# Designs tried in a protein design run: designed miniproteins, single chains, continued (5). Part 15

Each design is a single chain, and the fold is of that chain. pLDDT is the mean over its residues in the fold that is shown.

## One batch from the design tools (miniprotein)

Design m16490
Fold by ESMFold2-Fast:
Structure m16490 (fold): chain A 85 residues (1-85)
Amino acid sequence: MRSREAALLAAAQLAVMAGDYELATELTVELVRISEDPVAAVREVADTLVKAGATEQALELLDRVLPYLSPEAAAEVEAYKAELE
């Protein structure tokens, strides 16, 4: 199993729970760079932010990860972002 991917995801979710949204975004950027399924990873962190009541921060996170995604993955993330707006 990709232990670094799992650790980054867990760290990003813990950062959300701690209210450190900047750290959560930075960890998610690193996560998408190494993830086999960057769209699923981004959605998991963004969903955690939305459930925490931080929808504005979820939108910011989605916007900041777009440059690190393939065009196809970026389109899926943009569709999810539109769903949250």
Scores: mean pLDDT 81

Design m16491
Fold by ESMFold2-Fast:
Structure m16491 (fold): chain A 70 residues (1-70)
Amino acid sequence: MEYVRIGLSEEMVERIKALDPSAKVGVGVEGEVVKVADEHVQENLDRAKAAGNEEAVRLIEELKAAQDAG
C-alpha cells in the first residue's frame, strides 16, 4: 500500500490527543503520516489494525468520535 504505516511513535499518541478539540488532518513522523479527517480516519484505522498497533487504533477511534461530536 502506498499509504503510511501507523505505529512506533509516542509522538503520535500525544498528537492524536492534542487534536481532540479540533477535527483536522492528523499527525506524521518522518516516514509515517496519519490523516485523521473524514475518510482518512477510516483508512488509518484499518492500517493501525493491520500493523497491530493497539494504541493507535484506540486513539484514532477516540479522535473519530471527537470529530463526530465536535
Scores: mean pLDDT 54

Design m16492
Fold by ESMFold2-Fast:
Structure m16492 (fold): chain A 82 residues (1-82)
Amino acid sequence: ALELFNSLSRLEQQVLLALYLAGRPLSARELAELLGVSVPAVRRALARLRARGLVESERSGRTTLYRLSPLGRAALEEALKS
């Protein structure tokens, strides 16, 4: 529901939108650079989003990459439409 997305912090909303627009998995560092925030702040937001089932993590060598879950994608797409 739209309420799910609207219940998120501004940074959590921005992280979901960035992942959606990128169309590929992103690292915490890439998200921090795109959003102009600190890496620790992005990591906290990603941990909260993962706990809510909105983001999934995958390991690529020594780097953790993050992507939208099906639930995260559905919540964001609903929020992008009136």
Scores: mean pLDDT 84

Design m16493
Fold by ESMFold2-Fast:
Structure m16493 (fold): chain A 83 residues (1-83)
Amino acid sequence: KAEELFKKGLKYEEEEKYLEAARLYEEAIKILEENYPIEEVKQKLKEIYEKLIEVLEKLLELSPDDEGVKGLLEKVKEKLKKL
């Protein structure tokens, strides 16, 4: 379930395992977007997107040259704005 993945991601974030946290947040978002009408999960999606942004920003602090993380961060910020 998406909520379980989100909670696991929060735990990894507390352990400073930002890459693992980001992967879990992306997986939770994917489950919500693929299996539920957007209006039912909008608030939860917003929460998870905000956490994913925090983690991606931390990854960029550790590796500023990571173009993949930069690109993902920009896409996630745009998706959050459209919610």
Scores: mean pLDDT 83

Design m16494
Fold by ESMFold2-Fast:
Structure m16494 (fold): chain A 80 residues (1-80)
Amino acid sequence: MKEYKVEIRILDADGRLAGAGIETVVAESAEEAVKKGLERGVKGARELSAQTGRDLTVEAKAYENGKLVAKESVVVPAVA
């Protein structure tokens, strides 16, 4: 396992920052680290979207030795 710094950003429909975090994630791959970061970001975005009634985008970026090695994003739709 390796340590990755994972940057998590939650963006609204206008691309404005609604939430952010940086976490150290221990994973076997950069892809696993991004997946773990996304899961946490999605949970936070789900709580925010329930409060605001707006779609949110969650981005996770994994860094190894200061280099971007993996990234992924998902849309968390507002629950009616």
Scores: mean pLDDT 80

Design m16495
Fold by ESMFold2-Fast:
Structure m16495 (fold): chain A 58 residues (1-58)
Amino acid sequence: MEELDEKIRRALALLGRTDKSVEEIAKEVGFESPEEFEKALKERYGITAEQLRALLRA
């Protein structure tokens, strides 16, 4: 997998398993900003980080 794919995979685990904010997760997995992280998720999955968190916890 590419570096971006690994960052997103790690971020998905944190979104589903922790109550960390989107900003904290973005910084922890190595995105420059939460906005870059949200853009990557919308481009890949078509949904926001908060929507994705809800799906991962369902």
Scores: mean pLDDT 79

Design m16496
Fold by ESMFold2-Fast:
Structure m16496 (fold): chain A 99 residues (1-99)
Amino acid sequence: MEEAEELIEKAREYADKIAAGEVTAENVAKLAEALARAAELLARIAREQGREELAEILEEMARKLREAARVAREEKDVEKALELIREAFLPLAERARAL
């Protein structure tokens, strides 16, 4: 779980830079990549614990975050990449509100 913590810390660093106005394709791509890797690790843990629905949500989140990273790196479309990051978190946020 040390890996997941490091990835979350990196994601926080890039999120802070973006919030401070450094909204660059590189910073958005690195944020999305760190979040995608964290989601993939958490999905594996959820599956090992028998939490199949949570694992599916985290896997879909990881896919959208990887797409966001590619859009930022290859298309340099920062706005679209940020929208994909937001959409990736919507299912998890909705589940949290229901709990």
Scores: mean pLDDT 80

Design m16497
Fold by ESMFold2-Fast:
Structure m16497 (fold): chain A 95 residues (1-95)
Amino acid sequence: STTQQMVAGLRRVIAGLQGMLANAPAQLQARLAAVVADLQQLVARAEAGQVSQAQVVQQLGAVIGRLRDILADAPAQFQASLQQVIDTLQQMRAM
């Protein structure tokens, strides 16, 4: 289902961001950790049936905006990985 595909995609994104956290500078770690926490909350609420499709789209849009801001300040080595995460989230919004 669309919900199962979304949850699976979000879990993959969370894992990718957690991988980046292990090697990121301290200022980037704080910002990425906040995004991870928000996505984990979104997964929990989606699995509990507590969010509408419109609310998911809105929250993914907000997360994409935050990741674009992080990307603008990120060292070159993280830019490709951050862009890949953004692209994945944009694809989930299009579902």
Scores: mean pLDDT 84

Design m16498
Fold by ESMFold2-Fast:
Structure m16498 (fold): chain A 74 residues (1-74)
Amino acid sequence: SEMEEELYERIVALLKEIAATSDRAKRQALYAELAKLLGDFKKYLMEEEKKSPEEVQQILADILNRAEAEVAAG
């Protein structure tokens, strides 16, 4: 979906920043931002799209796996 691709791009950007950052406080802030992004999208999938918890977990896992693979490749 369009929302999934937007989330994917934002996760890739955050993971690239995390990988480039050696400052502990900055890394913690970026991980907190990632957690918030994932939480907001989980809420959207459950409340707006009416997805089951199992479907939500699978969608989030697939997006995260794709994003991690992209960061590792680039």
Scores: mean pLDDT 84

Design m16499
Fold by ESMFold2-Fast:
Formats: structure tokens, sequence, C-alpha cells
Structure m16499 (fold): chain A 109 residues (1-109)
């Protein structure tokens, strides 16, 4: 019970970290889209893309940690909830990357 409580707090922290990373990724994606539309330097766009990749990796890594913690406490409901979050995050990331790719393609003559 004491160990389970500690693991549940670590799990909550991992989920919150994933949520923060995803929100940062969304903000960076919007900044990238605006930079592309404004004709910003390719070096600045690349810098923002590297930051976006970092936040994406942080979000995925934090959810993987949360899933492992949920498996250790043998909470099948939490495992399923985290797997749903992972699917939603992957779908959202794919959408953001596709939107950026389409804008970069449109900016090339």
Amino acid sequence: SAMEAELREKLKAAIEEAKKALENAKKLAEQIKEAIKAGADKSEIRKLLNQLIGEILRAIGSLLEARLLAEKIKDEKLVKEIEKMMKEVNEEINKLLKEIDELEAAAKK
C-alpha cells in the first residue's frame, strides 16, 4: 500500500509531464506554422522544429513511464486509460507534423 501510493504519485507526475510537453509541442507547432507563413529564415524554423521534436519525445517518454508504473501496480484501468492517452497523443502529433509538412510544401515554389 505505501509502495503503491508512491508509485501512483510518480504516475500522476509522469502524466502531468506528458500533458505539459504536449501543450508545449502544440505552441511550438503554431510558432513554426506562423514562422513559415511569415517567410522566416530556414535556420530559425529548423531550431523550432528541433525544440518541437524534444517536446514530442518528452511527451511520449513520460506516457511510457506512466504505463510501466500502472503495470507495476497492476491497475488494469489505469493501463487502459494511459494507452488511450498514448493513442490520442500520437494522433495529435501526427496531425501537427502533417500540417507543418503541408505548409512547408506550399511555401516551396
Scores: mean pLDDT 88

Design m16500
Fold by ESMFold2-Fast:
Structure m16500 (fold): chain A 111 residues (1-111)
Amino acid sequence: MSADEKIKKIREASDEISELALETVREIKNNKLSSEESIERFRELGKRMVEVARKNGHEELAEFIERRSERTIREMEKNKLSAEEIIERLRQYLSAVHIHAIIEIQKIKEL
C-alpha cells in the first residue's frame, strides 16, 4: 500500500468513526437511555470503532481505541456518570481518537 493510500484509509476510517460516535449520541438522547444503557452503547461503539480501524489495516489506531475505550468505560462505571456526562466523555474520547489519527498520518508523511 502506498503512503497516499494509507493516509486516505486513515482519513476514511476517522470519518466512519465520527459517524458511528454521532449515531451513538443520537441514540442515547432520542431513546432517553439510562446511565447503564449509555455505558453499554459506549462499549458497543468502542468495539465497532476497533473493527473499522482493523478492517482498514490500522492496527496501531485499533489498539489505541481499544485501550482508551477500556479506560473510559472503567472511569464512567467508577464515577457513576449520568447519560449527559457519558455523552461529554464520548465527545472527549472522539477528540482523542481524531488527534491520534492526525499523529499517525504525520508519521507516514515522515517516511
Scores: mean pLDDT 80

Design m16501
Fold by ESMFold2-Fast:
Structure m16501 (fold): chain A 98 residues (1-98)
Amino acid sequence: MKKLVERTTVLDEDGNVLGSSESVTEDGKLTSFSRTGDVLVDDIKGVSVTVYKDGELIGEVEGDVATAEKALAEARELYENAPDGTEIEIEITITAKV
């Protein structure tokens, strides 16, 4: 079984949490989803992406949406090519202007 956990946290410019979501994919199937507050924002000031493999930090990037999209694509490709027993966790933090 391969597991992919994607967590998104949306913050305002003062660091207050506006919303969050978590999805869990096991062997290519979505098995869990949760969401609180607002995770859809139009005025994005910055994005950070942190990637863990089997609980170990393997990557961290901060920048614009394009930088984040590249990091997410690389992390998802790592998951698709991983052997059984691998867990990939992706933490996304979006800073939005309210």
Scores: mean pLDDT 81

Design m16502
Fold by ESMFold2-Fast:
Structure m16502 (fold): chain A 90 residues (1-90)
Amino acid sequence: MEAFRALLEKIREQLKANDVPEEVRKEVLETLELLEKYLSGELSAEEVGKILGVSPSTVRYIARELLFYAEARAKGLSLDEINELLEKER
């Protein structure tokens, strides 16, 4: 959870620093907050899927990929090393 929260905070700061349009920034942040609530157990995959207009399986897939990425980045892994780990989990 700590690695995921650190990633979310970096994304929030990058969106602000890069002058991303408010509407786009709001949509990205809302999506990330919903995924955080799913990973924390506050919301089910079904509830998040209903809000985002996607299947619960898609919510579970995206959340798992994002969590894996956040943890790998927190360990200092490169993008190439992260891709290798993802391929091994297939």
Scores: mean pLDDT 70

Design m16503
Fold by ESMFold2-Fast:
Structure m16503 (fold): chain A 65 residues (1-65)
Amino acid sequence: SALEELQKAGAEAVRAGDREKALEAVRTLAKLGHIDSALSLVGQARALGYEELAEEGLKIVEEYS
């Protein structure tokens, strides 16, 4: 599904440390109402030590919550 592909692309971007693609995936998921999926990407970034990326992603989620 489109949601599964977006979640996969977002997770790949987070693992790669690709800030722009990761934040775009978080924003797209949040804008579409998939808040739990967007928060999952934020949690993955934090778990990998990308604290700034995680904080930026969380701020995006809060815009749509």
Scores: mean pLDDT 87

Design m16504
Fold by ESMFold2-Fast:
Structure m16504 (fold): chain A 70 residues (1-70)
Amino acid sequence: SLDDVLLQLGELLLKAQVAFFEGRYDLALEILREALRLAESTPEVPQDVVDYLRRLVRDMEEMLERRKKV
């Protein structure tokens, strides 16, 4: 159900936040990508939620890429 998917998205976002605070940035990004894949594969998820997750993943990828090049 949509409620089950939204609960899973919430759990993934919390896990990504914990990984980020632990300094596990590559793990945090992979969890965010998993959340995006789940949202994109579920037609009932609102498009604004999918768009938000896409921006979050992109911004995280860009931040980590810049840090690796410094």
Scores: mean pLDDT 84

Design m16505
Fold by ESMFold2-Fast:
Structure m16505 (fold): chain A 83 residues (1-83)
Amino acid sequence: MSEKLKDDVDVGVLEISFAVTKLVASKAETDEELKENIEELEKIKKKLEELYKKSKDEEVRKRAKELLEEVEEKIKELKERLE
């Protein structure tokens, strides 16, 4: 398999993980649930940062960067809901 195809799959999995975490976070009613969702988003962020640094494919890097910006914005939003 080409390196590009492997990285495309990796970023796709992170896109799905983010979508699922966003859905779960939208139903969070307690500070504990919000904190758990923030922790999950921080894990996704770390994996995206590693993929962005390691991938030599420009399109994968672009997708990882765009997703990273969305994840960072969501983390900020959820943290602002916490005191």
Scores: mean pLDDT 79

Design m16506
Fold by ESMFold2-Fast:
Structure m16506 (fold): chain A 100 residues (1-100)
Amino acid sequence: ASQEELDAEVAEALALMVLGIEKATKFDPKASARILANIEEKFKDLPAAREAVVDALIESLKRAIEEGDYENADEGLKVAEKLLSPEDAERVKKRYEEIK
């Protein structure tokens, strides 16, 4: 019960933090990937944190593609592949292939 309550509060805090990071980086995929990878590292044992990081990276990549900035999107993916766990990097890569 207490752990489930903590996980819910952490998920809400992470959603707000992720939104703040994306706004601060202006959804730049490379900057977002670096900052979000640090969050993944610190909260790697929390599935909600890992999902929030993957979702945020996909949003940044999608925005770059929608703006026609494919070079910046590809570079952002490379940063994510280098800095994220192999499992989360693969999740980002699969979702990126579906949106480009």
Scores: mean pLDDT 75

Design m16507
Fold by ESMFold2-Fast:
Structure m16507 (fold): chain A 67 residues (1-67)
Amino acid sequence: SPEEIKAALESIGIKVDDETARGLAAFAAAHPEEAPYIVPFLKRMKEEGYDAAEAARRLAAGEEVVF
């Protein structure tokens, strides 16, 4: 759910708004094969020094995320 994705991201230090969380939940529902990798992907982006919050916003909007 949007609330679960938001909580999971906040637990690893990535703050997203409710619109981004809803977009990520919709992406996960549309792409069930990708769903378990969303949070690990964003965690890795943060650990490598990229803007994980921006990556989350772009992914929620259906944009390609390349770094």
Scores: mean pLDDT 77

Design m16508
Fold by ESMFold2-Fast:
Structure m16508 (fold): chain A 70 residues (1-70)
Amino acid sequence: ARLSAEERGRLVREAYALDPAGFQALNAELLARMAAIRAADLSEDQKRAEAERLLDETLARLRALVEAKR
């Protein structure tokens, strides 16, 4: 998705407002997976690529959460 930083910020705020518990669960999973990427025996470029994929996946899950609450 070609989301701007402002659009991503809006999505995050909307998801938190609609489902704080679901947002907190997704955020906890994101932090745990980011920590695993950081600890992995990968180059810094590979770590960035994996982090970007994880962020894209998490944004898609946030959009699904918002859509489910409409």
Scores: mean pLDDT 80

Design m16509
Fold by ESMFold2-Fast:
Structure m16509 (fold): chain A 77 residues (1-77)
Amino acid sequence: SILEEFRARIAEIEAEARARVAAGEPVDAVLEEYGQRLQELLDEYSKRVSPEQLREITALALERTRELAAELAALAA
């Protein structure tokens, strides 16, 4: 499904962010670039999905971003 495709795409971006922090990049810089890539991904999907699916995808993206930010902050501490 398109939602499963989106989950796979966001997981790839998350994995890259984790790898960059593990390599010693500053968390703030990594999160800023992650946010930009996520916004590009959301824009791409906004053209392919219904308004209802876009709300679900956006809510998922916000939740995943919050979780990733907390995870990366903990790893840097």
Scores: mean pLDDT 85

Design m16510
Fold by ESMFold2-Fast:
Structure m16510 (fold): chain A 87 residues (1-87)
Amino acid sequence: SELLEKVRKILEEARREAEESEPKEVDEEVMKELKELVEEMIRRAGSEELVELFRELLREAEENPGRVEPYLRALKEIKEFLEKETS
């Protein structure tokens, strides 16, 4: 529950940053990196709720390709946090 709440907060901040930012040029490499990272995290996710959050993040990023950088940063932050919880 605490882990899920923290992940949701990180995602909410990413959405806020994306909404407040001006759209940038679409970088196919950034989109590819985000998609690959989402797929990896879905494979490693221990709960259906986490899988749903990652799928939602991917859909939002795909719908807003000019605002993808905040989502990629959030996903990397979530990955780092999850790795620290296993130590």
Scores: mean pLDDT 77

Design m16511
Fold by ESMFold2-Fast:
Structure m16511 (fold): chain A 90 residues (1-90)
Amino acid sequence: SVFDRNINLFNSLSKEEQEKVLKALERISKLPNSELKAAALFFLGEEYLKQGNYEKAKELYEESLKIAEEVGNEILKKEVEEKLEELKKK
């Protein structure tokens, strides 16, 4: 998916650039509800999942799903639902 490609691109960045991207995503996550915010929350959830913080990842995915439904982004909704199902198996 496009989200998996973006995560792979992020992982190819330097540590310093990764920190800048994460700070930008955290700022976007505090803005009013939008497709961009839903995507930012999903990406932050992926990073917490990578860190082994399943609780925080789940919270971020659930908020991303809620906003994706509100804005009608069916592609993002499906991506988030798949990640939440994977999380239930761990």
Scores: mean pLDDT 80

Design m16512
Fold by ESMFold2-Fast:
Structure m16512 (fold): chain A 71 residues (1-71)
Amino acid sequence: MSDEELRRRLVSLRVALALEKAALYFELKRIDKTIKDKEEAEKAKKKVEEEYKKRLAEIEAEIAELEKQLA
C-alpha cells in the first residue's frame, strides 16, 4: 500500500468521522424536539450517545493506525 493510498483512505475516514459527529448532533436535536419529557429525553440522548461513541471510537482508532503508518 502506497503513502498516496494511505492518505486517500485517511481523508475518507476523516470525512466519515465528521459525518458521524454531524449525525449525532442532529439525532440529539431531534430527541429534544420530539420528546417533551426531560427525563425521557435525557435517557434517549444517553443511549444514542453510547451507540455513536462506539462507532466514533472505531473510526478514530483506524485514523490513528493510518497516521502511525504514515509517520
Scores: mean pLDDT 82

Design m16513
Fold by ESMFold2-Fast:
Structure m16513 (fold): chain A 73 residues (1-73)
Amino acid sequence: GVSAIKSASLTSLSATTVTFSVTASGALASVIAAIKALASATAADNNLKITSISVTEKISATTYKIQITLAKI
């Protein structure tokens, strides 16, 4: 399916970690794959590592809230 990112917000920031909340629509597998690809590219460019990606809320059959945590290597 086609994924669309509806909104993104920074939920926490510290010296060692950053956590984002992203609201995205589409098939769950496609949404997760797109977010992983984007987060991996961002992490590599900033000497960060993805430590977690979790679905925190199913807003509707096609819309999910996903939390991503990046940490310094």
Scores: mean pLDDT 71

Design m16514
Fold by ESMFold2-Fast:
Structure m16514 (fold): chain A 98 residues (1-98)
Amino acid sequence: SEEELIKKALKAIEEGNFEEAVEYASKIKDEEKQRKIMIKLMLKLIEETLPKIEDPLLRKQLEIAKEALEEALENPEIKPSELTERIQKKSEELEKEL
């Protein structure tokens, strides 16, 4: 069932098994449910990576990506193209301030 795939994907995300999580998420047929799971996967990956980043610019870019992904998770009306554009614009603004 689709609910079983979602459950397996969420468990894999929680356990840090990102490859397995992507495989289960990719099999979810409902685009909205798949989008939500993929966003949760990306958020977990950023959260695990962020403490290891010493470059202030890269760290800030990942923080921008995290904020945009959290907003997309709460607002299903935000399209993937809009999410990408928002991340790019904020990253360009950050580069101009340096």
Scores: mean pLDDT 78

Design m16515
Fold by ESMFold2-Fast:
Structure m16515 (fold): chain A 79 residues (1-79)
Amino acid sequence: KEKEIEELKREVARLEEEHPEEIKKGEELFTKVVLEELEKGKSLEEAEEIAIEEVSKKYPLAAEVLRKLREANKLEEEL
């Protein structure tokens, strides 16, 4: 688990270093979609899933970062 968390965080750091503008734009889109879906009455989990899907269409590397961060957070909760 610790090695998996470290690997995910290292991959996130690499993507952020190599593609900072795409990841920033993807994070902005992610936040916008999450807020819009929450306003429609969806749960946070559903809003996040929809937001990652929308980000993946325009900013695939940002979507990869978001998925890796979610996976790392889940693994950390198990420690």
Scores: mean pLDDT 80

Design m16516
Fold by ESMFold2-Fast:
Structure m16516 (fold): chain A 95 residues (1-95)
Amino acid sequence: GEKKMVEEEHRTAEQLPKDAEEIGKLLREAGLEEHSEKFLEDSKEVQKLLLEAKTFEEALDAGVEEVSRSMRFTSDSSEHRELLNKILEEHARKR
C-alpha cells in the first residue's frame, strides 16, 4: 500500500547520513585510517551523492567514485574500489 511505501522512503532518507558515518568507521577498522579521515572531511559531498541516489547500487557507485577521487588512491583504483564495495555491502547487510 501507499502508506508502507512512504514509510520505507522516509527511513532510507534518514538512514543514509548514518551510513556515511558508519562507512568512515568501517574504513578505519579495515586499516584505512588515513583514508577514513579524508573520507569524513569530504563526507558532506559524499552524503549528498548518497542521498541523491535512487538505489543502493547507485549510492555505492557514486560513493566509490567520489572517495577514490578525493582520497587519491595511489595503487590500482579497482583494488581499492573492490575493498570499499565490500565495506559498503557489509554495512548494508547490518542494517
Scores: mean pLDDT 52

Design m16517
Fold by ESMFold2-Fast:
Structure m16517 (fold): chain A 61 residues (1-61)
Amino acid sequence: SPTHRLALEVTDTALATASPELQARIAELRERILASTDEAERQRLTLEVVNLASEEAAAQA
């Protein structure tokens, strides 16, 4: 599904640029997204990853 593809892209990008501290959290969220069969659940978890990644990116920029 589109949400599944976007979730994987977002999570993969975040893991590539995240600090070691944040990598563990993003990896856990990625596993939850992959385990989810509901689009709404995937969307919510993806937004959580986006929020965490955005805060880290802002801190590093």
Scores: mean pLDDT 76

Design m16518
Fold by ESMFold2-Fast:
Formats: sequence, C-alpha cells, structure tokens
Structure m16518 (fold): chain A 96 residues (1-96)
Amino acid sequence: SMLEEVLAQLEREEAEMRAWLAASDLSEAEKAAIEAVARLRRLGELRRVVEHALEQGEIKPEEAERLLAELEAGIAAVRAAAEAAAATYNLPLPAE
C-alpha cells in the first residue's frame, strides 16, 4: 500500500532526525523546537498524501475521512508548540 509505505518512510525520517538531534550539540530547547516544526511538516505532508490517494480512488472515502480527521486533530495539537518554537528560534513554518 502506498499509504503504508509513506507512513513507514515518515517513521524512518522521524527516527533519523531524533538520532541526528541526539548526536548534536544543540540545547534540549532547540532540539524540542526542531522536532515540533518537523512534526507539523510531516503531518501536513501525510494529509496531502491521503487527499491525493482519495482523489485517485486508491483509498476508501470512509477510511480517508477517518484518517484526515485524525491528522487534523494531530496538526491542531502540535501547531501551538511549533508556532511557539518558530517564533523563539526564527524557524520557517509550513505554508499551511
């Protein structure tokens, strides 16, 4: 499944980023800021993939609706942290 492959790739990218951050000399606050912004970007990317799969008929409408609702809830939950981090460290936010 394309969606399963994308989810696996996002999980690998998150693990790689965490490993990189753990090996870096950045402060814990800077690491948390980078993680918050990266998480918001990944959730936005996954939302776009689900929307595209729905448009192409590659996913059932009911499954897409459930996944999109979960993603929007996840985006809302991390947005405040990502916005605070971006303001503090002058990081670019995703366009959405």
Scores: mean pLDDT 76

Design m16519
Fold by ESMFold2-Fast:
Structure m16519 (fold): chain A 65 residues (1-65)
Amino acid sequence: GLSEEEKEAAIEAILREIPRLSEEQAREIVERYEKEGLPTPQELAERFGLSREEALRVLRILASH
């Protein structure tokens, strides 16, 4: 699993790329990644209202941790 420091770094990176997301939404994305692995772009779009391009940016952030 991710350390608390790694989770916070990923949350901050997501919020930097998509500032309209809440901290709670960014945290949910990171915690789902830790528990379930990489989400699909479609899952991110449907659950969090992300565009395909925004979803791909989030996936890149998650894959780097």
Scores: mean pLDDT 83

Design m16520
Fold by ESMFold2-Fast:
Structure m16520 (fold): chain A 64 residues (1-64)
Amino acid sequence: SAELAALQAEMKALGEAAVADSAKFDEYLAQLVGLYRQYAAAKGWPASVDDRLSAEVARLLALR
């Protein structure tokens, strides 16, 4: 759908921006997680996906 395509394009653009400016990586990651949650909701994925995503993001931030 047009909505899903727009969300995918926004996520790609944020990923590219994070690579270009590592000083803002945490800020861009937070925005990306927000977009991913919108994508998951639009796909009808279960709420448990949000819990798993939050745990994985916390794990990745602790490593970097």
Scores: mean pLDDT 69

Design m16521
Fold by ESMFold2-Fast:
Structure m16521 (fold): chain A 86 residues (1-86)
Amino acid sequence: AAAQLAILEEAQAEIEKAKAVIAEEKALPNPDKKIIEAAQKYIELVKAYLDALNDNSASNEEIEKLRQQAEEAKKEAEKLIAERKA
């Protein structure tokens, strides 16, 4: 379905963006481990969300919980990046 394809494309773009953040941080003389770990956690949760969408045994409640966890992980990573730039 077109809606499912859009979700997959957006999730892949988010994973690539998070990987870019990790690569940029690792290129610095003193990489911030908290930013790297937060970005890695976000990637893991996005992948878990995609896996749950493809799992016929996963409930709608489990899928929604993973989506919420991914959103919170994204907020944490963005907060840490903002704090470093301030």
Scores: mean pLDDT 80

Design m16522
Fold by ESMFold2-Fast:
Structure m16522 (fold): chain A 84 residues (1-84)
Amino acid sequence: MKVEIVVGGRGDSPEEGYRAGREAAEQGINKAKELGADEAHLHVIIEGPSQEAVDAGIRGAKEAAERAQKEGLKVTLTVSGLVL
């Protein structure tokens, strides 16, 4: 079964952004697994006060999605960043 999941996170620094993006993606992946999905399209929305914080969040989300793919879940990732 294919699912589409929208998750988001905010980080006030690059370190917080990375963690927020990683955790948001991991939450979406865990939800897909709970639903019994074999395919997931994950849309992650990252917010932060700087481009550096947003970019770190995007990196965190991508790394989490890559780990899920290695574990056998077919994951497609779309990431949106917003600097506020």
Scores: mean pLDDT 86

Design m16523
Fold by ESMFold2-Fast:
Structure m16523 (fold): chain A 69 residues (1-69)
Amino acid sequence: LPTPEELVKLSIDEAVKVLSSLDLETQIRYLKEIYELNPEKAREIFDKLIRDGKIPLTPALKELIEKLY
């Protein structure tokens, strides 16, 4: 499994593909860690995950959304 540091070096599409294979809790943790490394890329990855239906819009995302925006 790639680390958040490795994911930030991938294309948006490749990072989305990796994160799509993970459970919601791990997706949230990884996106928070990617945000600390590259906030703009974390937002782009999150936007694509939402658009492609790869992450559920649940109350669990509240803290992540507040951190990203």
Scores: mean pLDDT 82

Design m16524
Fold by ESMFold2-Fast:
Structure m16524 (fold): chain A 66 residues (1-66)
Amino acid sequence: GMEEALKKLLEIKKNAEEYIEKAKTVAPDAVPFIEKIAKMSEEEIKELIYNNPGLAAMAIAAYEKV
C-alpha cells in the first residue's frame, strides 16, 4: 500500500549515498531517480507515490535487488 511505498522510499532517501553506489552496478537506470528522491522533501515523495504509484513500485523492486 501507500504506507509501505512511503516507508521504502524514505529508507532509500536515508541511505541514498550507499544505495546509489550499489545501484550503479545492479540498476544503473535507477541512479538518477534515487538522486532525485534524496533531494525531495517527504511531501514531494508522497505526491510522487499518489501521482505515479507504478514508478514507486518499480523503484522499490529495484531497491530490493541491492
Scores: mean pLDDT 75

